Designed miniproteins, single chains, continued (4). Designs and how they scored, part 67

Each design is a single chain, and the fold is of that chain. pLDDT is the mean over its residues in the fold that is shown.

## One batch from the design tools (miniprotein)

Design m14305
Fold by ESMFold2-Fast:
Structure m14305 (fold): chain A 83 residues (1-83)
Amino acid sequence: LEEAYEKALKLALETAAAKGGNTKTVKLAMEASREISLSSGRAADAPVNGVASATDLLKTRGLLSDAEAQALLEETEAIVRAA
């Protein structure tokens, strides 16, 4: 789970950097989402929920399309399944 989360975090931060987004804000959103998932006993959901929060921020700023956001979520789900 921790390895899957770290891979998801790296993916979200690299995407934010490539699109000119604020990587600090993305990291904070992912960490907040992770704490909620861990506190609710849904640790397995933390990577996907984190990337969903990050993609929502990037979409709100016009930096990411719906298709790109879906692709990132699918990649994150694949990372979780492989872990």
Scores: mean pLDDT 80

Design m14306
Fold by ESMFold2-Fast:
Structure m14306 (fold): chain A 79 residues (1-79)
Amino acid sequence: DLEKKADEVAERVRKRLLEMGFSQEEADEIAELVRKAYLESKGDKEATVQKVVEYLSKRFSTERAAEVGRIVREVLDEV
């Protein structure tokens, strides 16, 4: 089930971000963005990472957006 996998990916990303010192608000916002990107990309890993980094680069620095993209890719490789 694609939706179940999207929920699992989003939850794992949220947990990783919190452990890395992101605020709960930031982690929740990014996790929801990841869930949406994963569903829109139909589970494609590269498209999911690209969408997340592209959206975040408008709100965060390029370096921070790239760091989140790396975390998302790592989580997707574990699921």
Scores: mean pLDDT 83

Design m14307
Fold by ESMFold2-Fast:
Structure m14307 (fold): chain A 60 residues (1-60)
Amino acid sequence: SLDEVLARLEAFAAREEDPALREEIRRMIAELEARRDDPLLAGVLIIAAEGEILVAERRR
C-alpha cells in the first residue's frame, strides 16, 4: 500500500547518513503524499520510489 511505501521511505531517510540521499528520499515522500488522491499517478510514483530505495540500499 502507499502507507507501507511511505513508512519504508521514512525509515530509509532516518537511517541515511548521506545528507544528499536523505534529502532526495524526503522529496520522494512529499511527492507521493501530494499525489495520494490520484491513484494512477500515485502508482507510478510508488514504482519509481521503490527503484530509488533499491539504489540507495545498494550505495552502502
Scores: mean pLDDT 67

Design m14308
Fold by ESMFold2-Fast:
Structure m14308 (fold): chain A 100 residues (1-100)
Amino acid sequence: SAEEELLKLSEELVEELRRVMLEAGMPEEEVESIAESLLEKHKRAIEIILKDPSSAEEEIEYLRGLLERVASLLPPEARARALELTERYIKEVKEVVKKL
């Protein structure tokens, strides 16, 4: 289902960002806190999109803002990687949403 696809994309993104943050030298406790917060906010945004697909553009922009904020905490190479992951995620989410 679209819900399962969107949740899987969010979980995969958060796992890749967790690795990027840890490799950049962020403390494990801080990384887990950020990852949990991101996943919770992504689940809420997905619920909103599924109830009202017309909200998708606004919710996707909100998620982009969260991901850009996380990237801003990282040194330049890790930041570039986080932004690449963000753009891939946004593209994949938009493809799933177009099927709704």
Scores: mean pLDDT 88

Design m14309
Fold by ESMFold2-Fast:
Structure m14309 (fold): chain A 81 residues (1-81)
Amino acid sequence: SYQERVRAALEEVLKEAEEIIKETKDEETKKQIEEEVERMRKWVEEAAPLVRTEEEAQLLIAELRATLETIKKLKEEAEKK
């Protein structure tokens, strides 16, 4: 189902985010990343049941990927200081 594809994409994004959290040394940045992860989980729980088409699933997956890129940038910015 399209909903299962979205949930599978969330699991992949969460695995990558977990590795980023593990490597993050700055406590404040780690907390911000953890908050983004919780935000993604809640959002998918609310949005995934509403997915009816492949296009909707692909858009949701793209947004999850975009959030992961934001998480990567948060870690990178913290490390540049």
Scores: mean pLDDT 82

Design m14310
Fold by ESMFold2-Fast:
Structure m14310 (fold): chain A 58 residues (1-58)
Amino acid sequence: SSLIQQNQQEAQQLKARIDELKAQVDANPNDVKAQIFLLLFEISLSATELVIEQARKR
């Protein structure tokens, strides 16, 4: 479905953003703002992947 395709694309974009934020945190481990954004993006990725799995069951 379009919902599965859209969320798969979003998951790939979130993974790329997470990789960038991980590199930023590694370069600046005291950057609390970057750490918070990393956690938020990881939560968003988990939610997106859950939506994909739920959509597949329908």
Scores: mean pLDDT 82

Design m14311
Fold by ESMFold2-Fast:
Structure m14311 (fold): chain A 98 residues (1-98)
Amino acid sequence: MEEVAELAQKAAELALEGGKTKDIEKVLESMKLMQEGGPEGSEAGVANSGAMRGGYPPGKTLEEGTRRALEATRRNPAARYAAESLRKIGEEADKIYG
């Protein structure tokens, strides 16, 4: 189940292979830390971090997708939603930055 989240991280990195690997690796590391902390801590941390930053406007697809993916994985352990969501976000980022 947690392997689905790890695959989603790699999918995002694969989608962004246009020299932005350094940035995507940083995101990958952050997600891995959240997974190691456990679903309770990682989910609460991701959800609350958005609120505590003062403003989390819609359109922040990468961070919002990560938060939703973690929650979806928790609710539906067999769900591939996390992998699909992160992969699509990675592709969208490639269009913006690549």
Scores: mean pLDDT 47

Design m14312
Fold by ESMFold2-Fast:
Structure m14312 (fold): chain A 83 residues (1-83)
Amino acid sequence: APNILDPENLDEAVATLVRIARSLGVEITPEQARAVLTGDPENPSAGTRELYESIPGVGREKVRQIAARVVGEQLRAIGEEIE
């Protein structure tokens, strides 16, 4: 899907994904986290595929599940505050 997050909300989602990855023993950059969050989890972009290759210890499916959950939680929080 196209990006639905505002830049400010996307930055918070990026920070959350970086923190979650770190808790799993993986260090990723904010740029790598942004690539995962702005891509379609079912059809990852070239940047997201490079991210999967950059952190082989995590696995593509695990990163996809984390990204989907972070985006879902962020969108839910925004929806509850705005609507």
Scores: mean pLDDT 59

Design m14313
Fold by ESMFold2-Fast:
Structure m14313 (fold): chain A 113 residues (1-113)
Amino acid sequence: SKSYEEAKKLLKDLKDNLDAPFKIDDLIELIRALAKAAKEAGLEKLAKEFEEMLKTIETAFLPEDGATFLRDYEGKPRREFFEAYAEDHGFKSIEDFFKIFEEKLEEIEKALK
């Protein structure tokens, strides 16, 4: 799947370049690729979960959105955003947070075979 390869590449870039500026558009692109890859793999529930996550991110500037802090990290190092997000959501580390996306990518890969 082209969407699977794109999602894998985007996640790797985020993990390998934690000192690069955080951009909301990079997060949107990753989640969009994950949603498409899950749909192509026939994982309808997972695709729907990513589509709902994408809607939340796209509405990050609305007062009632749980992702309202995304704007405050725009242009700051990716590490600062992911560390704050991991802490706020009860993850022990940035690595534990990324592992969730890696496990979902592995689920998509297995379903595509």
Scores: mean pLDDT 76

Design m14314
Fold by ESMFold2-Fast:
Structure m14314 (fold): chain A 80 residues (1-80)
Amino acid sequence: MMSKEDARRDLEILRESLPELRRAAEEAAASGDAVKASGVELEAMAMRITAEWAIELGVDVELAEELIREAEEILETVRA
């Protein structure tokens, strides 16, 4: 399992990447590019999994909950 230090670092990286991931989701949805959509979906799922592990570890729970919400919105955008 991920250490608390690793979880904290990974959440910070994911937070920083959110604007780009959201933009990529919107671009994939607008273009109908299935390959781009698939890539964004995998990244959003990975973000959700990392955030869920951080919650289990009790690390940055508020940020982790925000990242889960953002991941769900990204998945909805890409699947539309």
Scores: mean pLDDT 82

Design m14315
Fold by ESMFold2-Fast:
Structure m14315 (fold): chain A 65 residues (1-65)
Amino acid sequence: TIEEQVARLKAGTEALSQTLPVEVARALGLRELDEAAASIPDPEAAAQLRERGTAALDEVAARAE
């Protein structure tokens, strides 16, 4: 589901932020999000993944500060 993909993206980005600068970890997370969204044939589902995924990555960046 979209929620499962967002949770996985968030956890992976949080793990990266332990060893990389948070801006780099977030940029890598955004790249994964774009690739995942591009693989979804439904444009509405892709838009929801982008919206929810971006919010989750912003939350990771806020926590690292």
Scores: mean pLDDT 78

Design m14316
Fold by ESMFold2-Fast:
Structure m14316 (fold): chain A 68 residues (1-68)
Amino acid sequence: APPLSPEEQEMLAELERIIADPEGTLAEKLAANADNPLKRALLEHVRATHSAEEIRALAREVLALMRG
């Protein structure tokens, strides 16, 4: 397998955090983007329209694609 870039390693770590705690990870991102109304609106929309289970399923799919 090709070596993972630092950015890919960060993405993998983020996907693992999303799988472990989708709600807490989303809350952290909302707090980090408190000064960005567009990003906050997008993150709030994701919270309103997707369940924790749906977010986990998507994160696992992306993680599998990055690993294989």
Scores: mean pLDDT 77

Design m14317
Fold by ESMFold2-Fast:
Structure m14317 (fold): chain A 65 residues (1-65)
Amino acid sequence: MDEAELAEIAERYGVPLELAKEIARIIEEKGNLSREEAEELAKKYGVSTEAIEKLGTELVARGLV
């Protein structure tokens, strides 16, 4: 995974880099990020579920996972 691209995407969506890495790990392990997982991460990190879902979609679209 290109960490520089991951950092750029994380910054664009207001997601902490550590959370972006966790999202990428889940997608690599399971092939997708479920809404339930996105909601749990949103509560844990204090970010919106919408931001997490958008980040996950862009990681897949860019072929980073």
Scores: mean pLDDT 80

Design m14318
Fold by ESMFold2-Fast:
Structure m14318 (fold): chain A 63 residues (1-63)
Amino acid sequence: SDAERNGRAALEAAEAGAGSAAAAVGAWDTYKLDPSNELAREGARLGAAGAPAEEVARLAYEG
């Protein structure tokens, strides 16, 4: 799925030390536990795309 691909990209970016990737990984882990969590899915997608860490964290922890 797109969320799975985006989650993997976020994990790879976090390992490379890029931007908001750590927050995106958190969002991806939340999504894996509850796939109905739309905010966590969106957070993982945005983090993989290089969105600011604050925005990604907000989406990850609101959902």
Scores: mean pLDDT 60

Design m14319
Fold by ESMFold2-Fast:
Structure m14319 (fold): chain A 72 residues (1-72)
Amino acid sequence: ELSREERIEIFRKELDKLLADPALSPAEKAELAELGKKIIEAMEKNDEAAFREYLAKLQALVERAVAARQAA
């Protein structure tokens, strides 16, 4: 039984952890920060469609960054 506030707090912690990864470029970090902001806004507004869209974009960006790191 996580409250909306607890869910947002957990997401913020995960986002901060991703943004602290030294393997990410400044451009990737900026894009992650923007997507994270939009996800938090969608959670606050209870906009499931926007939440789903921005979460999918965030996941795709993270997967691309991880794949690039593993190739080195």
Scores: mean pLDDT 79

Design m14320
Fold by ESMFold2-Fast:
Structure m14320 (fold): chain A 87 residues (1-87)
Amino acid sequence: SLVDRIAKSLEALLAAAPSMSAAERETMAGVLYANFLEVYESDAPPEEQQKIGDLVLDTLDRMLALETDPAVRARLREMRARLEELL
């Protein structure tokens, strides 16, 4: 399913995340945010949008756990909060 494919892709991203720079992780977080907005604005069933949103939120939380820079953490928390408001 689409949900299963996304889940596998996000797990692969998370496996690579500790070896990324903070800038690379923030860039990837922005890409995930943009891609979820496309899913949210699509004709996808609400239950699939919710499942994908939950996967993206979990991924952002796990990436946030790797960040020590307060400014980067603040921007990631803002992205997370905006996504959570949509769900």
Scores: mean pLDDT 83

Design m14321
Fold by ESMFold2-Fast:
Structure m14321 (fold): chain A 62 residues (1-62)
Amino acid sequence: MEEVRKIAEEIGKILRELSAKSEEGAKIAQELDRQVKAAYARLDKEALERLKEEAIKQLEKA
């Protein structure tokens, strides 16, 4: 549980930065945040790790 919480918090920070970049970035961050919450509710560590990679890629691209 602590591991998945840590990953979710890390993604949250990335999504905050993405949301600050542009209006489009805010929309993407909002979509990813919904997926993160769903994965966290299931304690799906693998899904959270994939979402973290996606969030990083979106931020790099922004």
Scores: mean pLDDT 82

Design m14322
Fold by ESMFold2-Fast:
Structure m14322 (fold): chain A 98 residues (1-98)
Amino acid sequence: SLQEKVKELEKLAKEAEEEIKKALETRDKEYIEKASELLKKMAELFRELAEANETVYTSEGLEVTPESAAKGAEYWEYLAKNMEELLEAALKAREEAA
């Protein structure tokens, strides 16, 4: 069901956040690779939500339209593909701001 896909998406988002946190703390490529894989799965679920052409709601009551799901798929796919470069840029920006 679409609601089960929303729940899986929320679970993957939490898991991705934890792996990104570990990547930032350890600078270990293993956590970057795990985060990238999780974000790719999120992008796939967002594409499925967009293709279903129905509005769904998160556990917090946030609206996910087919349009927002399609944009979400593009966004998370971009992050998954560029995760290593984006994390390096974020770390450099933090060092320059300190």
Scores: mean pLDDT 82

Design m14323
Fold by ESMFold2-Fast:
Structure m14323 (fold): chain A 107 residues (1-107)
Amino acid sequence: SAARRAAVEALIDETVANLQRAKTPEVAVGITELTVMRLSSLLDDRDEFRAALEALRARVQALDLAPDKKAAVLAVLDRALAEGRSASEVMRELFEPGIEAAIERSK
């Protein structure tokens, strides 16, 4: 939807502004991890989630950030892109063995 696209764009813009204000690589990593989680919650479609991560990565790559902060942030984004999973997929993977075990115990 147009509203979802606007929300994604606003979140990316907010993240970029916050990264420019981040004093340490550790703070920049925390900001990036929170944004990945927020994007994952906002976008349940894997392709849309991946596109949003790629858009954020391109924005970060173009930013004039200290090299240590940029490298740390790009590492978080590259990991998220390699995983290619939404929050719902991660939650399903974490709880699926427990659900299966609960069903088995109910037999």
Scores: mean pLDDT 77

Design m14324
Fold by ESMFold2-Fast:
Structure m14324 (fold): chain A 95 residues (1-95)
Amino acid sequence: MEEVEELQLNRILGFLADMGFIDKEELRELRELFEKEGLEKVLEWIEEKYGKEVKEVARKLAELVEESVDDENSAKAMKEELELYEEYKKKLEEE
């Protein structure tokens, strides 16, 4: 559950960044909001800032992540993606 929610957030943040909606500061704020209030609060913030359509796309991306975790092969791939993300994050913070 907790790892799935992190993957859902990462995909949403990637989408927002690709669309040019968020900068580094907003990305940090959304991660902090997620850690304190969870995914639903992040989606609510997105709706307030960028509108309902952007929120609906973000929710759909989160649902696709959740659905793919129900498959054994997808769960393994997601775990490997999470491990690579954690290694990258640690390297970025320590190097």
Scores: mean pLDDT 71

Design m14325
Fold by ESMFold2-Fast:
Structure m14325 (fold): chain A 100 residues (1-100)
Amino acid sequence: GKITKEAIRRLLEALLEEAERLGNKQAIELVRKGLELIDSDPELAFAFARLAEDLLLGVSEEEAEKTFGKKAAEALARAKKGEASEEIARDYLEALEKIK
């Protein structure tokens, strides 16, 4: 379903609060990138939100590969190492678009 920009913003703000509470610097950077993109690229902003959420939830690379495929698992691994590039967010977005 189509998610609204306002819903994406609320999700990113909630994830930022949780990431700051946990001291998870990698998730903080992913959320910050998502917040920057809400108005220009809301789908990519949502991908950053989902990547940050899965990182905060402790989703393993094996779990991500089973659910989203190998490219998404590689994107999650890169995010865990502190990467917050649009490339890994796009790989995650492509995986999310395959799952209803």
Scores: mean pLDDT 86

Design m14326
Fold by ESMFold2-Fast:
Order: structure tokens, then sequence, then C-alpha cells
Structure m14326 (fold): chain A 57 residues (1-57)
């Protein structure tokens, strides 16, 4: 999880908190929240989902 968060911070300019919010949205099946987070940070929903899933793994 820590390594994935650092990669997201470096590549997407996301904070650790933002990446954890994406992970929570994926875990809860809150696809509307995941979409909002993706749009806010210039990511596709697929990219945000992949980041969230990677943090949860």
Amino acid sequence: ADVIIRVAEHDAGLSAEEVREMARAVAEGDWERLRELAEKHGLSVEQARSLGEAVLA
C-alpha cells in the first residue's frame, strides 16, 4: 500500500489522503464518489479504480 501511494503522489500529484479516499470508494462500491475523485484529479474512472484496488491489495 505505501509504495502504491507514493507512486500515485509522484505520477498523479495525489496526496496520500486522496489515494486512500479512492481505495475507500472502491471498497464500498461508491462508484459515484470514485468518479468525482477521478474528475477532480484529472484521472479516468479506470485509473482511479486501479489505484484504489492496488492500495486495497
Scores: mean pLDDT 72

Design m14327
Fold by ESMFold2-Fast:
Structure m14327 (fold): chain A 65 residues (1-65)
Amino acid sequence: LSPLQQSIITLIVNHLRERGVPEDLIKEAEKRLIEVAKQHPDDLDAFLQRAGEIVREILERVRAE
């Protein structure tokens, strides 16, 4: 991962923890974010779009629980 992608993933993971997201969902989100980052190594915009979708899905699951 690029240092920028790694920093973004770390910030997202910390934000989810602060919002009280369960650790299992945080680990799922982190794995998905790493996978997306690897699929878009030279396309930051594509990575950010997909990262935003993952975060939204995780937060929707928490609200439904």
Scores: mean pLDDT 82

Design m14328
Fold by ESMFold2-Fast:
Structure m14328 (fold): chain A 65 residues (1-65)
Amino acid sequence: SDEELARELAERYGLPLEAVRELIRLLKENNGKVSREQIEELARKYGVPVSKLEKAGVELAIRLF
């Protein structure tokens, strides 16, 4: 499930669960692709490194698509 995947990646990458949930939503809305601008916006919103969100996003894109 998306929820189980979100929890796994939140724990692995040290990200807030809500950040990973929003990343999954953005990937689904954009057919597996998220812009750098969208990643930067999420990073600012949750106070997390852009690089961690990028790594999580790549893994999510592979696992969901």
Scores: mean pLDDT 84

Design m14329
Fold by ESMFold2-Fast:
Structure m14329 (fold): chain A 57 residues (1-57)
Amino acid sequence: SLVEQLEQQAAGIERATAEAAARFPERKDEIERSGQLGVDQLRALAEAARAAEEAAR
């Protein structure tokens, strides 16, 4: 489902954020803040998509 794809994309951003923070420790806080915003947006979209899928049934 679209919800599962969005959750997987959020997990992908979390992993990429951790790798980037490890590679650039001098910008760790900035990288982690940006990554968290992306994760939060995708999870909000997943909740909206779940509600829309239920309404379309």
Scores: mean pLDDT 84

Design m14330
Fold by ESMFold2-Fast:
Structure m14330 (fold): chain A 92 residues (1-92)
Amino acid sequence: KLSPEELEEEIDRAMVTMLMSVAKLTALKRNAAPELLELLDAVLEASRGSREELLATLRRAAAALGVEVPDDASLLDAAMAVGRAVDAAIEA
């Protein structure tokens, strides 16, 4: 059995990977700009690294999309913010 901390990290990471994968598939289906795909690929690659790396990459992606992520945001909050920004960019 995983420790509570390890389980929380794995769940957060899996949820971020799922959200970003859905965002990438939606972007591909709608012929989104290559820059959006590059940002999503960077986040998906960071999901294989540390929690700190993943959060930093999500914050960078959000900033590139013009979205503010609170300093105290969780991994999931940051990923949801990026996902919403990608959806908005595709709909424009």
Scores: mean pLDDT 80

Design m14331
Fold by ESMFold2-Fast:
Structure m14331 (fold): chain A 86 residues (1-86)
Amino acid sequence: EENIEKAIKELEKALEIAKKLGLDESTINMLEGLIKKLKEAKEKNTEEAIKKVIEDLKDALKLFEEGGVDKEIIDLVKKAIKYLEE
């Protein structure tokens, strides 16, 4: 429970940084979508729902790394994944 909240906070920080840096709409929309999915998974409170969001986060992380997204955003997404896997 606490780790899910921490993961949400890290993704919200990543989204605010992306908006401040003026990153493209696709990156912003992807971060917003991940935050929404994680909040929905928290409400469902099932291991399966959390596992699915971890997979979505890892897929997004790969796209961000390949797309050269700012290291600060990459590090926050990695931190969110770590909280969900602990």
Scores: mean pLDDT 84

Design m14332
Fold by ESMFold2-Fast:
Structure m14332 (fold): chain A 70 residues (1-70)
Amino acid sequence: MSIEERARELARLLGVDDIDGARALVLKILDPSASPEEIDRAAEELLGRPLSASRYTAIVLRLIGLEIDS
């Protein structure tokens, strides 16, 4: 499955039109060296607003990305 297909699905689930930002977020979620804080920051930049319960949000975003393969 392509990164671009995952990026389009993630953008749709988040209700954003920024496919390039969604692709960057997908790549960061798949990066084993990325911290939860880095993922939360990238998600905040994509959404243009602060996230509440950042730890929970990072986990949810990772689960959504993994469920696309299931």
Scores: mean pLDDT 66

Design m14333
Fold by ESMFold2-Fast:
Structure m14333 (fold): chain A 81 residues (1-81)
Amino acid sequence: MPSLEELMEELREAVENEDVERMIEIMEKIVQKAKELNAPESLLELLESILQAMKESTDIENIKAAAEAALLVVEVIKRML
């Protein structure tokens, strides 16, 4: 399983390439990894909400914005671990 740092880099690359399916796939891996690392419940709920919003959106700019928000949440999680 990749590290949170590796997943963050993969997510940034998927955003650059506008690969929606890849962004969602990486976000699912980020959520799973954060759970394995015992991230705070509030931050896990926030990541899951962002992932759900990405899955429900048909607008690529909204999906990209959600992915960028997720990257900020992951940075907070990394600082707490």
Scores: mean pLDDT 84

Design m14334
Fold by ESMFold2-Fast:
Structure m14334 (fold): chain A 92 residues (1-92)
Amino acid sequence: MKEKLREEVLKKVEELLEKAGKEAGLSEEEREEVKKYLEELREILEKLSEEQLEVFLKLVDAMEAGKFDFDEEEKEKLRELSEFIRKLKQER
């Protein structure tokens, strides 16, 4: 389950960034920087729990839909996820 969630998050983020990049007219250099961020994101996603991956997927789905319909519990989980990712980057 965890591997499937991780791949789904990565695929959706990649599709969202590619769409945004096409709409914004990103340069070749900027697209290479996006690919570097996706590689870093893959490593981060491997450190996330199944629950954290579900929260991340929900955020990506909301970004794709252009609608943020989060309750207070989901906002709290997003805050915790952000803090955890920040800590992981600080340790590495």
Scores: mean pLDDT 71

Design m14335
Fold by ESMFold2-Fast:
Structure m14335 (fold): chain A 68 residues (1-68)
Amino acid sequence: PYGGMAYHELSIALDQLGKHDSSEIARKLSASNLKPMTFQQIRDQMIKAGVSQEDIDRAYQLALEQYR
């Protein structure tokens, strides 16, 4: 529900995919985000911070599987 939590879940998924630099970016965004955000807003912010769209989408799929 809150952007910080979604960034945190994506950081774990990115780290599991071996994308450690992208995971660190997501972790920093998690710490600074105090507002509720949609996944599209999270994705846009991560792309602006230098994470590739492909890595974000892969991490999102992995996070969805883990939430099952």
Scores: mean pLDDT 74

Design m14336
Fold by ESMFold2-Fast:
Parts: sequence; structure tokens; C-alpha cells
Structure m14336 (fold): chain A 107 residues (1-107)
Amino acid sequence: SRVRERLDEFYKRVREEIEKSKPGETLDFRLDLPDLTFSLEDLAYAARRLYDLMNEAIKKGLKKLNITITAGDGSSVSGSLNGNHVSLQVDGRALGRPPQHHEWTVP
């Protein structure tokens, strides 16, 4: 899948930057895929990989991390880490799904 290839390359780059980061740093990443649309499976995959990256950022002690991925139909997955507060948002409205929001705090 072209979507899967673009997501995997993006996640690899983001993970490498997190691995090189130092505690207290802020990182921001954006991937725009204007000529591509997500399937529900692609959206779920993007959300799962983003969840993994948020947890890696927490382990590294990052102060802030923002990641946004947007497809041409407006479908998106975004994650944010601010201190010990994490949120993950999945917008699948273009695919007939209600938007999903998940928040948690690192102990």
C-alpha cells in the first residue's frame, strides 16, 4: 500500500528523532498526504503506530511532542504529549466513523 509505505517512512524518521532527543526537548512532526486517502485499516494502523511513538517519547522524557498526519479526504490522526498529559485524536468522519479522542496521564 502506498499509504502504508508513506506512514512507515514517516514513523521511522520520527522514531529516529525521538531516539536522538534529550529529556526536556520539544518535537513537532507533520505528514500531509493530499493525493492519498485512508482506509479504516490504514487509519487504525496510523493510530496504533502513533500510540507507540507517544510511549517512546514518554520513556525518553520529552517535554512536548506533537504529531499530525492528514490524508486528502481530511481523515487524520494526531497525538500530543505535554509533560505527563497525552492525547490521541482519530478523525475518521470522511470514512463514516465518529471522531475518537483518548487521553491519559503518565503516573
Scores: mean pLDDT 84

Design m14337
Fold by ESMFold2-Fast:
Structure m14337 (fold): chain A 61 residues (1-61)
Amino acid sequence: SVTEEELLQKAIERLEAGEPSVTILSELKKNGASEETLKKVIDYDVEKGVQDLKKAVDKVT
């Protein structure tokens, strides 16, 4: 059986590999991931986006 922690860890790995968050979230939901796990994936994706924007701003000096 896949645990919530395993689902979260795999989702993070897929986000880091550049997979679209919409695809990852859709598959997690189909596989019975909890709302808490989905929220953690969303929060991670948002934080990654913020960090990516900060790095992009540093390059446009």
Scores: mean pLDDT 80

Design m14338
Fold by ESMFold2-Fast:
Structure m14338 (fold): chain A 104 residues (1-104)
Amino acid sequence: SHMEERREREIERLVRADKEGSPTPDNLAAVAAVEPIRGYYLPLARLLAGETSRFTPEQIKSLRAMYENLTPEERAIVEEMARLLDDDDALRRFLARLAVEIRE
C-alpha cells in the first residue's frame, strides 16, 4: 500500500540520518524524532537484558518502577529492544519504525 511504502521510506531516511551522525539540519531533525523514544525505552531494555552494571542502584530502582507501570504494548517494545541490543543496525531500524508509527 502507499502508506506502507511511505512508512518504509521514512524509516530508511531516519536510519540513514542516525547512522551518518553528521549534525546537519535535516539529520538533526530526523534524529530528534528517534532520540526521545531511544531515551525512554533503551535504558529499560538494557535493564531487562541484565546490563545492570551501567546503572546506579537508584537508577535501577527508578527503571524497575517505570517498567512495572508500562502498558503491555510498551512492555513488548522493551522486550523486542532487549533482543536487538547486540545488533546496532536492527536496533536503529526498530527505533526508526517506532518513531514513524507514533507520529501516525
Scores: mean pLDDT 80

Design m14339
Fold by ESMFold2-Fast:
Structure m14339 (fold): chain A 70 residues (1-70)
Amino acid sequence: MEELAKEILEIGRELEAGKLSVEEAAERIKELLLKNGINVEITSDNAIVGKNEEDKEKLLEIIGKAAELA
């Protein structure tokens, strides 16, 4: 959990620094989440959403942990 949240924060920092496009950042976050058993989709506006209720709950846990670490 903490490592995953840190990796997501690092991708966010790279996006803010202009080192990644929004599309590249969204795809990297999706890959990290899928690798950790969280099934997500990227919407047409590059938002990341959980595919089902369990995935949504896990995504909220990671967002909460990332906010705690930020």
Scores: mean pLDDT 78

Design m14340
Fold by ESMFold2-Fast:
Order: C-alpha cells, then structure tokens, then sequence
Structure m14340 (fold): chain A 81 residues (1-81)
C-alpha cells in the first residue's frame, strides 16, 4: 500500500515512531491505511509548524493547504494554552 509506505517514510524523516496499534489497523484495509496516513500527515504538519520548521514540511512534499492547516492548529494551541 502506498499509504503505508508514506506513513513509514514520514516516521523515518521525523523520528516519530508509529503507534503499533495504528499499524495493525492500517494492515486491515486500504481505508484504514489512508486514515493512518491522513493522521500522520496532520500530526506531522502540526508538530513541525509548532516548531516553525516549514522548510522540512515542503521538502516532505506537503501541500500549501496542509502546511496552512498545520500552522492554524499550532496557532490555536499557542493562543489557548
């Protein structure tokens, strides 16, 4: 599955280990694999935007919309801490 391979690639680049239960669910169906990929991309965009590391997000092939969403989530987290 391309989605599972992308989750692995994101984990390797970011140093974030996939949750074992999430990997098990991703193996059950393609829709579960896509959901895991969406979650991993969203979490990565949020975390790297919070660190102001936008260049890494662009290098990983994140879209401008994904980066903007990550920045927005980071701003909400900072504003309402």
Amino acid sequence: SEALEEVRRIGEVTGLEPVPESLERARESESSAVASLIGARFATAYLLAKRNDIDTLRELGFSDEEIELGKLMAEYDEQYK
Scores: mean pLDDT 65

